# Designs tried in a protein design run: designed miniproteins, single chains. Part 94

Each design is a single chain, and the fold is of that chain. pLDDT is the mean over its residues in the fold that is shown.

## One batch from the design tools (miniprotein)

Design m3266
Fold by ESMFold2-Fast:
Structure m3266 (fold): chain A 55 residues (1-55)
Amino acid sequence: KLFKNPYTGEEMPKELPLDDNDPLMDIKVKLIVTGKVVSYREIRNNEVEIEPVPE
């Protein structure tokens, strides 16, 4: 299943890999709203702010 990341606007599967050794965990994604760079692991673990930060 796909869901929309509220910060990037990209379609992301809810079933993203959880493994530390998965190469996707190493990929950095730039948040569209804040411009902050985060990893897939941070997004998956909900360590990223869920609300847009005003610039």
Scores: mean pLDDT 54

Design m3267
Fold by ESMFold2-Fast:
Structure m3267 (fold): chain A 130 residues (1-130)
Amino acid sequence: DADRERAKELYAQGKSVKEIAKELGAKEEPFDDMHKALIYAAMGDYKRAEELIDKADPNDAKGYAKLGDLLYKQGDFSKAGDAYSRAGDLYKKQGKNDLAQRQYRRGSDAYDQSGDTDKSQKLQQQSDKV
């Protein structure tokens, strides 16, 4: 929460993603495209975040799951549902059915929180079939 508010403040001041990451703890963690994607998502730039995840690895189920967790924490439930749904699809494609089921359930909950009952029910049905 404090890091998100600080990131938004620095972004509003015209700071680059690299400068924001450095101030928010990039000292202890590698600064790669996935880390940049999470920072963009924290700032509300979800399109750029998704582009960076796809550039890093279009099959990164764990990356999409982490993006979903971040968006859910920030209250962007609709986009969290989209990210969890994508993570579930990728885990299912990889044969990781237990992880796919978990992501579909998280996505269903996120869509329910956003008021999208149709999408919530669809992901719940996908979770039940995996």
Scores: mean pLDDT 76

Design m3268
Fold by ESMFold2-Fast:
Structure m3268 (fold): chain A 66 residues (1-66)
Amino acid sequence: SPFSSPESRALAEKVKEILARHPDLTEEQIEAAVAAQLPRAAANVDHPDPVATMKALLEEVLKQLE
């Protein structure tokens, strides 16, 4: 796969886990929720990495939904 990097795989796994726990949510809704937090998260990161930031945000969203 052209997106088979370890970081992309980790993001896909987190999204899948959130969807499994909250089947009423769509991937688009999860992405929108994460995207809404991205500017704030990026402003507070010393070394902004879009993939690492998205992974951290997905983990935070998962914790909030549990």
Scores: mean pLDDT 59

Design m3269
Fold by ESMFold2-Fast:
Structure m3269 (fold): chain A 57 residues (1-57)
Amino acid sequence: SKAERGARLLRESAEAMRATGEALLNDPNATELQRLLGEMLIGVGEHFLEKAEELEA
């Protein structure tokens, strides 16, 4: 269904955002702005996972 496809896309996007965010936060050469971006990406990823779960409820 459209909802199932949407949920899958949100989960895939969330995983990519979390991976990128974690890489930024674990980079010893990351600037303060890059670390803030990493935190933001993780937060957006968590929100996407929540929305994916709602679509499959």
Scores: mean pLDDT 86

Design m3270
Fold by ESMFold2-Fast:
Structure m3270 (fold): chain A 99 residues (1-99)
Amino acid sequence: SRAADEARARELEERAREIKREVEEAERLVEEDPEKGYEKALEAARRAGENAVAASEAAAASTDPELAQRFSEIALELAELARRAEEIAKEARRKLEEE
């Protein structure tokens, strides 16, 4: 139903906001505690990637053009967060391997 799809979009949007906060916290942690920064970045990347796939599938399944666009925008945001988190994890790993 449309109401269920709108509720799903709101859930994914809230999850994207949570993941964005996790990515920002991981980025800050890399400077002070690279081990914690690395683990948090890996978790954020995984969550962002999984939710990006879910949003993409919801977009493809939607018969409502507005909801399909909304899910597509959520998927793009989550995919970007996943890439950012992966880069943060890569930087944290470099710091852990440096003297």
Scores: mean pLDDT 90

Design m3271
Fold by ESMFold2-Fast:
Structure m3271 (fold): chain A 81 residues (1-81)
Amino acid sequence: SPVDVAKILEELEKLSKHADDPAYVSSILSVINEIARLAREHPEALEPYRERIVELLEKLSKSKNPAVAEAAKKALEELEK
């Protein structure tokens, strides 16, 4: 399937508004994990969106939900490589 990083970013932005809502945790984790995978496998695909992705992940790393906060921190570590 084609990688659409702009669409992934749009989904992350929408879901970040629900970071503390338990109903959205699974969807938020799915998007964060996809970003972490892309940072490992296709880092060049993220470069045009890197600044905005980092900003959103830093915000999510402060989430009251520990699973969301930890996943965001791990994704940030992958982007720093």
Scores: mean pLDDT 84

Design m3272
Fold by ESMFold2-Fast:
Structure m3272 (fold): chain A 59 residues (1-59)
Amino acid sequence: DSPALEKERQLLEKIEQDEEGEIEDLAEGLERNTPFSRELARKFAKMIIEETRKALEQS
């Protein structure tokens, strides 16, 4: 949907300005809400970012 694409673009812009900061924010949220370690949470955060980039590239 259009709103989802707009949010994805805004997220990508933030990532381009401070990728490590966005990864840490996502990883912290994942660590708090899942039994995964911080290291694994960071890997998932990077995966989310990569999938967001791919979705926007295909659009």
Scores: mean pLDDT 73

Design m3273
Fold by ESMFold2-Fast:
Structure m3273 (fold): chain A 61 residues (1-61)
Amino acid sequence: STKEHLEQLRKKLQELYEQGDYKGLRDLLKEEMGMTFDSDEEVKEMVPRIIKTLEARVKAL
């Protein structure tokens, strides 16, 4: 389901972020959300905001 998919995506993003795996984060964001970033600094800033957005979407479903 869409809800399960979004919850799994949020969890994977959180795990990669905690590990500092910025390559994994960029690859996942590009594949799942069509989002690209030029630097690790941009990824580090944006990922927490993306996670919050996914959490809000899951709650709305």
Scores: mean pLDDT 83

Design m3274
Fold by ESMFold2-Fast:
Structure m3274 (fold): chain A 65 residues (1-65)
Amino acid sequence: MHMVIEQSRKMLEDTTRRADELWKRSREELRRRQPDLVADFRGAGGRGDEEVEKEARREIEKIRS
């Protein structure tokens, strides 16, 4: 039988795996939607960070509107 500690460990592993999969999907979706932004980020460093932040804020404003 599983002890409480072992159950917690199994739940943590399952949660981590699901979170990692969702994170990979989110990153791939972002790359597909904004390939130019990713390329620009690698070329100009800080500029990419600003573009990502702007896009995130635009999405939030759209939801709030």
Scores: mean pLDDT 59

Design m3275
Fold by ESMFold2-Fast:
Structure m3275 (fold): chain A 62 residues (1-62)
Amino acid sequence: SVKVKINSPFPVPLATVESVAKDLGADEVKELEENVFEVKGDFDPNDFLKTLKDMGYEAEIV
C-alpha cells in the first residue's frame, strides 16, 4: 500500500480519488486525513500521480 497526499487548499472527495485509483487497478482507497489517502492494490503509483496531475491535483507519496 502507498500513502498519497494531495496538495490542495480545498478538500478532495474520497469518491474522486477512489474512482481514479480503481480505474488504474487499485483494490481499496481509505481517507486517513483531509487530502491524505491510503491506496492498496496492484497499481503503478507513478501512473496514479500523473492521472491526478492531469486532473489538476498536485499529489505526492508520503
Scores: mean pLDDT 83

Design m3276
Fold by ESMFold2-Fast:
Structure m3276 (fold): chain A 109 residues (1-109)
Amino acid sequence: MEELEKLYKELERIALELVFWANVIINGSKEEQEDAKVRALKLLDEMKKIAERIFSLAGLPDEAEKVKKFIDETKKKIEEENDPQRIARLIVETATKVLETVKKALEKA
C-alpha cells in the first residue's frame, strides 16, 4: 500500500534527524547538548507514533505494542542518562533498531 511506503520514508527522515541530534550531543556545547537531548526525545515520540501507525495498517498489533514499549523504555533511559556519549549511542541504536524492525515486518507482509 502506497501509504505504508510514505510512512516508512517519514520514519527514515526522523532516523536521519535523530543521528544529526546525536552528533550535536557529542560535539556541541553543554547548552547545545541539553537542547539536542530535548529535540531527540520529541523525535523519538514522533517515531513511536509513525511506527505504531505502520504496524496498525499492516495488521500487526503485537509489533505495534512492542515498538511502543521499546521506545518508551529508551526515552526513560535517555532522560536519566547524563553522559553525552551514552545518550548519543542510545538515540542512534534506537533509531536503527526501529527502522530495522519495521522494514523486516513490512518485507514479510
Scores: mean pLDDT 86

Design m3277
Fold by ESMFold2-Fast:
Structure m3277 (fold): chain A 58 residues (1-58)
Amino acid sequence: GAEDAARAGLAAGRQGLAEKDAGLGASGVMGGTEAIKLGDPRGEEALAAGRAGLAAGL
């Protein structure tokens, strides 16, 4: 029905935003992991932000 169509539209919109955020998250995880291997403490913050973005994409 119309209600089901509206819910499907909202779910598709949320999924599109999550996919975009997941792409940024993957980049953050890679950069953060590399920085941690090089001994940069800021890498842990970048890794955490990247993981949060990937989780939002799920």
Scores: mean pLDDT 60

Design m3278
Fold by ESMFold2-Fast:
Structure m3278 (fold): chain A 82 residues (1-82)
Amino acid sequence: MKVPEEALRIAAGLIKQNPGDPETIKQALQLLPGIGPELAQALVDKYGADVLEAAKKGEVLEVPGVGENIQEALKRLAELVE
């Protein structure tokens, strides 16, 4: 799956403006291809602001609808947010 660098940078910018805000993370995740509102809500509901930390550990692969492509996108987003 092709993940646009521009979408990742915009998503990272949103998270940096409101760090630790689950609503902002939910909005940012929806900018990534393959993540719709339902999946973004499920990730935020389970992990809150720690979605990106869970992605770095591979934990989000256990969430229905998350495959290797979404896992990779979330890891790249985490690297941009720091």
Scores: mean pLDDT 79

Design m3279
Fold by ESMFold2-Fast:
Formats: structure tokens, sequence, C-alpha cells
Structure m3279 (fold): chain A 86 residues (1-86)
């Protein structure tokens, strides 16, 4: 479920897991956060949460030398910003 994906993404970020799999989950959770925000009339709040999570993932991935995960998080940032404009 959406809630389960978001909860798992939060768990991975708190654990400092910056694997490619974690980055994919965080990007998916971020997109869900923007969509929920749009449905609730809280698009800006959803976007801020999504950007925060993806920025943290990109930073953790670079610190751990995982450039693929960092690039996934950065592409996620571009995607959630586009989704918020729609």
Amino acid sequence: SAEEIMAEADRLLEAGDASVEAARLVAEAAKIAVEIGKELGLTEEGLRAAEGALTKMAELAREQGNEEAAELAERGLEEVRRLAEE
C-alpha cells in the first residue's frame, strides 16, 4: 500500500540506507507524498516533504560512494517538482 511504501522509505532513511533499492523506494514514497498533498489541497507541504527526503537520500548516497543511488534521488527531485506543477 501507499502507506506501507512511505513507512518503509522513512525507516530506510532513518537507518542511513543509501542503496539503489532504498533510493528507488524513497523516490516512490516522495511521488506518493506529492499526490496525497495534491488530493488534500496541501501540494506545497507534500512537495517540501518529498524534496527533504530525496535531498537526504542524495546526500547519504554520495557520502557512501553510491553515485547511482544519488542520481536516482536527483531524478526523483526533478519528477516530484514536475508533478507538483500539474
Scores: mean pLDDT 86

Design m3280
Fold by ESMFold2-Fast:
Structure m3280 (fold): chain A 97 residues (1-97)
Amino acid sequence: SLPTSFDFKDREAVKKTFIDLVKEALKEKNQDVRELLLADIIFWAYLFGDEETVKAILELVKKSDVDKEKLFKRIENMLKQYNLEEYIDFIRKHLLE
């Protein structure tokens, strides 16, 4: 039998990958670089993950010392740039509320 091709629908493997990426990004000592890395990870987790993946990584970020409002504004700008404005309220709710 052929090996299973990489499937983005393997939710648990994708979720673990994004959680591990967030944990590594949170170790970054430069606050501006950390914010850039986290914004990119959240944006890509939204595109390639599911709502549970995005919620899990936002909870990790919410518990950290990251400037959540500044991070949210960066993510909001990315979502607007790519015509994904419908997801701004979801990110706001789980990151800031």
Scores: mean pLDDT 79

Design m3281
Fold by ESMFold2-Fast:
Structure m3281 (fold): chain A 82 residues (1-82)
Amino acid sequence: MEEILEKAREVLRKYGMDDDVIEKTLKLIASLSEEQLKEALERAKTLLDVDPETLVEALKAYTLGNDPVSAATYLLALILQE
């Protein structure tokens, strides 16, 4: 889990997300159940052809809107593209 969180921080910093938004994103994702994470991962696989900038902007919107499943979906899609 810690290795995945560090990878997520690195990827989000690469795309210019501020540390406070990164930590909010990771906190929201950490609140998800295993079943919600599986749902997010399956949805993320459908977004692999979406450009990273679009994924980052959607992720920021969902993080600020307190939508943990959608935030996880877009973060996982971004990580899977790396």
Scores: mean pLDDT 80

Design m3282
Fold by ESMFold2-Fast:
Structure m3282 (fold): chain A 99 residues (1-99)
Amino acid sequence: SEKKEREQKALSLEVAAELLAIAAVLERDLADAEAAGELVLETAKLDPEAAVRGARAVARALVELGLRERAVELLRRVAEASEDEEAREELLRLAEEIE
């Protein structure tokens, strides 16, 4: 099933984004943190709901590294892609709290 293949790829990208974000915080690597954000946005194109968890984790890493504007942008873009109203409201609230 094409849907199952897409969901599996989305999960793999989301896990990669979270691991890269953790590594970026440990190494203080801003470029890796931004790359983790790009992986979450690619996840959102395949499966917006899988991207919601990745967005929360990566946004926290971006904030830890002082990239607050990037964190807000990521959360808003993932919220826009989501069809889950509760998830959208949570991501938008988190974006407002970071601002």
Scores: mean pLDDT 85

Design m3283
Fold by ESMFold2-Fast:
Structure m3283 (fold): chain A 81 residues (1-81)
Amino acid sequence: KLDELAREIMDLGLQALVDTNYDLDAAVEALREALRARGIELPDEEVRRLVTLLLDANKQSSVELLEEALRLARELARRAL
């Protein structure tokens, strides 16, 4: 359940970046709307932090940053449950 929600949050964040052509501010807003539509309430700062980590992981092809994003997604999922 926790892992499923964490993966959903990650997938939504990655999709937001793709849909906004990797524009950080637009991707943060898109992710916030996607989470709200699913009844998931997260602090704006944490949503921005997740999107920033995902963007940086993509730009740097960094497994370490992607793992950090997954840990954050798990923490956010725990707060949402």
Scores: mean pLDDT 84

Design m3284
Fold by ESMFold2-Fast:
Structure m3284 (fold): chain A 91 residues (1-91)
Amino acid sequence: SIEELLKELDKIAEETKAELEALRAAALAAGHSDVAAFIDSLMKKFEELYKEVKAELEKTKDIKEARLLLELFEGIARLMLGVARLLLRKS
């Protein structure tokens, strides 16, 4: 159902935001303020994307399209976390 997909979306968003915040905190603790600032930018873009995807899921009546939107959102979340982790490791 759309309600189940919205619940999955919210969970992915909460978990991703928590991981990005942890990576940002780690960057700040290590003295890498430039990396922390980049992660802040990623977090802002992630929040914007989350709101857009949530609005589309709430509006759609097609469960297959809703599932595809969720899968794309998951993919982008993983990419953002991967980039943040890479930058922290290179610093």
Scores: mean pLDDT 88

Design m3285
Fold by ESMFold2-Fast:
Structure m3285 (fold): chain A 62 residues (1-62)
Amino acid sequence: MKVLEFQLTVPISTSKEEVEARARERFEKEHPDAEIVDLKVALVGETATKKTYLVSITYREK
């Protein structure tokens, strides 16, 4: 298995579920033949207008 980590900055009104959906869509676009095993999202920064999340995706390729 492989792990990919990146940060996503979203509007303050964005739900954690929407962040997970955006992270999944971005990953699947860049790695169409990969299978997501686990996806974790952690809030790492917040301002008055934006939230920054650390996304950790565990995946496998055939």
Scores: mean pLDDT 82

Design m3286
Fold by ESMFold2-Fast:
Structure m3286 (fold): chain A 75 residues (1-75)
Amino acid sequence: MTPKELGVAACDVLLEVVEKHGSPLSLKEAIALILKQDVPEEVKLAAMCIAYDIVKEKGAVTAENVREAREKAAA
């Protein structure tokens, strides 16, 4: 998996988590939900890193913040 493909897949996992469990999510809530997903461990690790960066920059994991991160990953 390329870095772009990994970033996009990680953002898709975060978006699904936010859409199913509600928004906003704290970093702790996002990490707990990511770890429950049936995806490769590398995608979980990337999703946790992206969630950390989103919380550091924006304060919480939201659908809007994940979509912005996905656009950056796809570029």
Scores: mean pLDDT 83

Design m3287
Fold by ESMFold2-Fast:
Structure m3287 (fold): chain A 107 residues (1-107)
Amino acid sequence: SLDELIEEIKKKVDELEAFVRKHYPDNEEVLAAVDEFRKAVDELIKVLRDPNATLEEIQKAFEKVLEAANKLLEALKDSPHYDEVKQKVNEIIELLKKAIEEKLKRR
């Protein structure tokens, strides 16, 4: 279940990156923000896969994901694809919340 959630999250992040690169190929701020978001998600996944990860480490990694998400959405404010990117980002955040819940149920 946790591994299935992680694979779905990875797929959704790849879809988000492909969408952003297609619609904003020359927007350096947006491209940097989506790369930061991917890195934050990857770090949270590493923490979730670590059997020794503390609740504090999980919370800190998740906060970094939320900060990167906010930066990406701010870079896209008033852009023509803002709502679609926001929807994709929110779907990833909801899957990450489910992955955190699944991780915590094993304690």
Scores: mean pLDDT 89

Design m3288
Fold by ESMFold2-Fast:
Structure m3288 (fold): chain A 82 residues (1-82)
Amino acid sequence: MPSARERLEELLEETKKLLEEAKADPSVPEIIVKALEAFVKGLEEGLKLAEEVGEDHPLVIALTEQAERLYEYLKEEYEKAK
């Protein structure tokens, strides 16, 4: 089963891909691009937290679950804006 760290790493890779696609499409609103940029930074900080306190920490697990939900929302907004 994927760990919280593996889930965050995969989510970061997927978000970076989505961000590059959004940047390449001039029809995508700037707010979507900025939201994806902010989310990438949030995921990088989440990975740092997981390394510092451990990936099994309840806060790391909760943040990972929230990040997965936020990714789905941002992906829907990107597809809607496309």
Scores: mean pLDDT 83

Design m3289
Fold by ESMFold2-Fast:
Structure m3289 (fold): chain A 84 residues (1-84)
Amino acid sequence: MSPGEQATVDKLVELGLSEEDARRLVMRAIWEAYLKAQKNNRNVTGEDVHNSLIDVGKRTGLVSEEQARQASKALFDAMGLEAP
């Protein structure tokens, strides 16, 4: 797991998820972001990852939209990038 992915997992655990659920959510969100970019014949963007974290979180019921946004911010902060 990358440092950015680990920071996102740690934030989700702070928000009340188990470590296993947090890891599964992050991995699924990243995978779906890459698939969406591939379907549209383009490179994955930070916005794709951000939107995927929200979509997967809501669809699984594991986090609220607000919690997913906080997790996304933790990912981008850890990578030295501005969140979408």
Scores: mean pLDDT 80

Design m3290
Fold by ESMFold2-Fast:
Structure m3290 (fold): chain A 69 residues (1-69)
Amino acid sequence: MKELLEKAIKEAKEYAKKLLEEGKPEEVVFAETHAILLSKLVLDMKMKPEEALELAEKYAKEIVEELLK
């Protein structure tokens, strides 16, 4: 479980970085990062939607904040 979560976060971070390099607005980068994390957590990791939503929001926010430093 933790290993799959770490992989999902890493892939989401690389995707967010790519969107920022393409000049996408912060709001779009956040929305896209949130969507990809939510999809991975629900579909690949079989997490409950309620738990997946909380984790996707948390990690998407952390990723975007880290990349904008």
Scores: mean pLDDT 81

Design m3291
Fold by ESMFold2-Fast:
Structure m3291 (fold): chain A 87 residues (1-87)
Amino acid sequence: MEEEVKKLIEKAKKLIDSLPSPEVQAAGRRVLELAESIKDPETKIRVLKKLIDALEKYKDSSDFDQVVALTLVEIEAAIAKIDEERK
């Protein structure tokens, strides 16, 4: 689990840093920060995989579509974080 989390975080960081748009980079960084703050490893991996999927799937889309996709993952990450804290 620890090694998988580290690899997913490194992959997400590289994908975010490769993005041409500062707005899309900022959206990706917000999701990554939320994902890194999740304590449950399985939930963290799930959110990181969704972030990576959104970054790869929408990489050639408009900045608007990329930000929308990342915002949806951000909402899921925020819900997961709240659920973890309310346990």
Scores: mean pLDDT 81

Design m3292
Fold by ESMFold2-Fast:
Structure m3292 (fold): chain A 86 residues (1-86)
Amino acid sequence: MEELIENFKKLIEEKKKRYQEHKARVDALRAQIAASDVPPELRARLEQIEKDTEEALKRFPEYALLWRHFGDLEVERLVAEWRAAQ
């Protein structure tokens, strides 16, 4: 039993590490956006992603890591689309 639990924790930690690495990249992007002259429309869309994520967390807290990860993916997509349009 101990060994099975330890192996399971190892798999969970590996998955969390991947999410944390992606989160760190997107957090850096968010900080850059907050400090720059990006359009108000982009700021409003980023704020909406945060609100949608918080509502998902309130309704389904058991999926917290997934909601945060999806929010991070949406931020990355929006910033990439905006940059491609320059």
Scores: mean pLDDT 76

Design m3293
Fold by ESMFold2-Fast:
Structure m3293 (fold): chain A 73 residues (1-73)
Amino acid sequence: SAELEKLKAEAIKLRKEILDLIQSEPDPEKALQQAQKLDQLMQQFVQAIQNKDIETAKKILEEMKKLLEEMKK
């Protein structure tokens, strides 16, 4: 559906932005923790999309946005 395609596109965009910040992180332990958190969120997102659970997919995207904002600080 068009809605699912939009959610997938948003997840891809957020993932790329978070990965770009991880690459610029000078602390390797912090970078690893951020990468692990992103991986967990992406796994949960993929599962929600597979189950056609739009509400959970949107919730995971909000958690990814929150992670991105915290990393910018």
Scores: mean pLDDT 87

Design m3294
Fold by ESMFold2-Fast:
Structure m3294 (fold): chain A 84 residues (1-84)
Amino acid sequence: GASELAEKFIALLVGRGIISGTQEEIETVRRLLENVDSLEELRQLKEELIEALKLDAAQQRRLDYVLSLSEEEFERLYQQIVGE
């Protein structure tokens, strides 16, 4: 199954306009993150995410912002996006 981190990250990617949220994009992120359980490990996949999702310069800057967050800041941003 998809990890909890992968599902939260997908919500952030869609909510911040980094991806459109197509099924292909979602499955690509889930596949890349299948063994990822921390933001530090996620940062190591930045170049693979950029290539696989075909991100332009503006989308890459938004991704950099999300990847710069602490675990606590990431969780807070996720809660804001899901309407808490």
Scores: mean pLDDT 85

Design m3295
Fold by ESMFold2-Fast:
Structure m3295 (fold): chain A 75 residues (1-75)
Amino acid sequence: MIDLNSLSAQQEIMLSFIRMFQSILENSKDKLSKDSYDQAKDLLRQAEAYARQGNIALAQALIKQAVDVINQDLS
């Protein structure tokens, strides 16, 4: 059981989610416009930077924005 109140545990979980979404983005690259791909990729890169800095709330917000970009293009 991971202590979710630990910043280190929260960072590890967040980085795992970011890696998952990066993989989804790369696997969907041929289905996305270049603009949507570039935007989502940049948002996930920013999310990783903030997660590494311990800003979990901002990392979560950036992941949501990246997912919204992907969903908009695939709709």
Scores: mean pLDDT 80

Design m3296
Fold by ESMFold2-Fast:
Structure m3296 (fold): chain A 86 residues (1-86)
Amino acid sequence: NQKLNDLLNFADQQIHNFSGVLQDSANISQSVMDSMYQQTTIMIKMSVNRKARDLGVSDSDVRQAHKYISNQMNALHSQIKAKTAA
């Protein structure tokens, strides 16, 4: 549980960094934006896998972290669309 929380905090930092990059991306096409979200989600999951190995996180907790990352990336995509529509 504690190790899972550390892993989720690490994932949040990666997602927050990506969110910062996207602040300047208002002029990017929808298809390019969708591709960036998909590729970045995969890259964050890979980084989380490496961090989980270092922390000794269980495979079941890593799967929970992956689900969390997917949900957070989907939420971020929706937030960017809402901010553009404001």
Scores: mean pLDDT 77

Design m3297
Fold by ESMFold2-Fast:
Structure m3297 (fold): chain A 75 residues (1-75)
Amino acid sequence: SAREELLEQFIREAGEMVRALRAGDRERALEAGLKAIEIIKSMDISEERKESLIESLIFSAEQLDPEVAEELKAA
C-alpha cells in the first residue's frame, strides 16, 4: 500500500541520516532527516503517529549530534 511504501521510505531516510551522522557528514544527515520529516508529513496517518515518528527521528539525531537535531526541530 502507499502507506507501507512511505513508511519504508521513512525508514530508509532515517537510516541514511544515522549513517551520515556516524560518518561526520552533517550536510547529508540534514538532507536525509528533512526528507524523512517530509515523508512523515505526507503520510495519511493520525497527527499523534506523525508526532511520534518525528520525535523518534529527532531523538536518534540527538544521540549523535545535538546541533543537527536542533536544525531538524526547526523544520
Scores: mean pLDDT 86

Design m3298
Fold by ESMFold2-Fast:
Structure m3298 (fold): chain A 64 residues (1-64)
Amino acid sequence: AAREGFEAAARGAAEGDNEAARRGGLQMIKAGGTSKGAEAAASAGASTGDPEFGARQGLRASGL
């Protein structure tokens, strides 16, 4: 659940869709992630264009 939210946040950020990135971040927080994790996922997604890599960074930053 948290991984899917991070991936959605990273994908939205990579595509420049701020609202999709925000919704993904909220989804992962509800699943036990952190705001720091959401920022890490969005930043990695935006810089690399890789939502899966972004999701891994978000999970790592959240301690998951």
Scores: mean pLDDT 73

Design m3299
Fold by ESMFold2-Fast:
Structure m3299 (fold): chain A 96 residues (1-96)
Amino acid sequence: SMEKYSKEVFEAVVETIRGTKKSVEELAKEGDLSAQILLDGIKEGQAENGTLSALAHLLSTEARLSADDVVSVVKLYKEGSSPEEIRQRVEELLAR
């Protein structure tokens, strides 16, 4: 499902940036704004749009990636790339 895929991608990106594995629900309970954006999107039936907003926020604020790099990660998500492939791309961008 889009909801399951979106959660798996978001959780993989969070783990790559922060080094800790937590569910999107656990992160939202802890006050994580990106996780709240995703869960709100899911509740509104907008899992894809919520994920795009959550990833853009996380990658630009915490990972401090350029707009072009954020777009490259978002494009992989929209194309249905695996959580592992998206993780690898984020790791590559963080290693610069």
Scores: mean pLDDT 89

Design m3300
Fold by ESMFold2-Fast:
Structure m3300 (fold): chain A 57 residues (1-57)
Amino acid sequence: MVRSVLELAGLTPSDEAVALLEELVGDDFEALMRAAARLSAGGRTRVTAEDVRRLLG
């Protein structure tokens, strides 16, 4: 689910980024949508674990 939500937002997450998001937000679809919107802000398409840590902590 995490990867699919990010891909629907136009993002290409690394495997580490997907794993970290699963750890932080789990199956919370609303939290995943908010994270995807924040990660796509500024026109970036790639998401790394570092991006997730900086944005979500």
Scores: mean pLDDT 77

Design m3301
Fold by ESMFold2-Fast:
Structure m3301 (fold): chain A 70 residues (1-70)
Amino acid sequence: SSLEKELERTELKLLLYEIVRNATEYVIERMKKNPNANPKLIKQLEETRKDLDKTIEELKKKIKELKSKV
């Protein structure tokens, strides 16, 4: 069904966002351990991480809604 396909696509999208979020976290932690790291770039990455976390929560809500309809 179209709902099953939308659920599958949304679950894949969530997986990809979680991978990117985890990669972003890893880079932030590595940069924080480097005394020569640019503080402005760290701040930009932390803002990107917050945006990714927000998108992930929205995708999780959408998956829950779609699962209730399948």
Scores: mean pLDDT 89

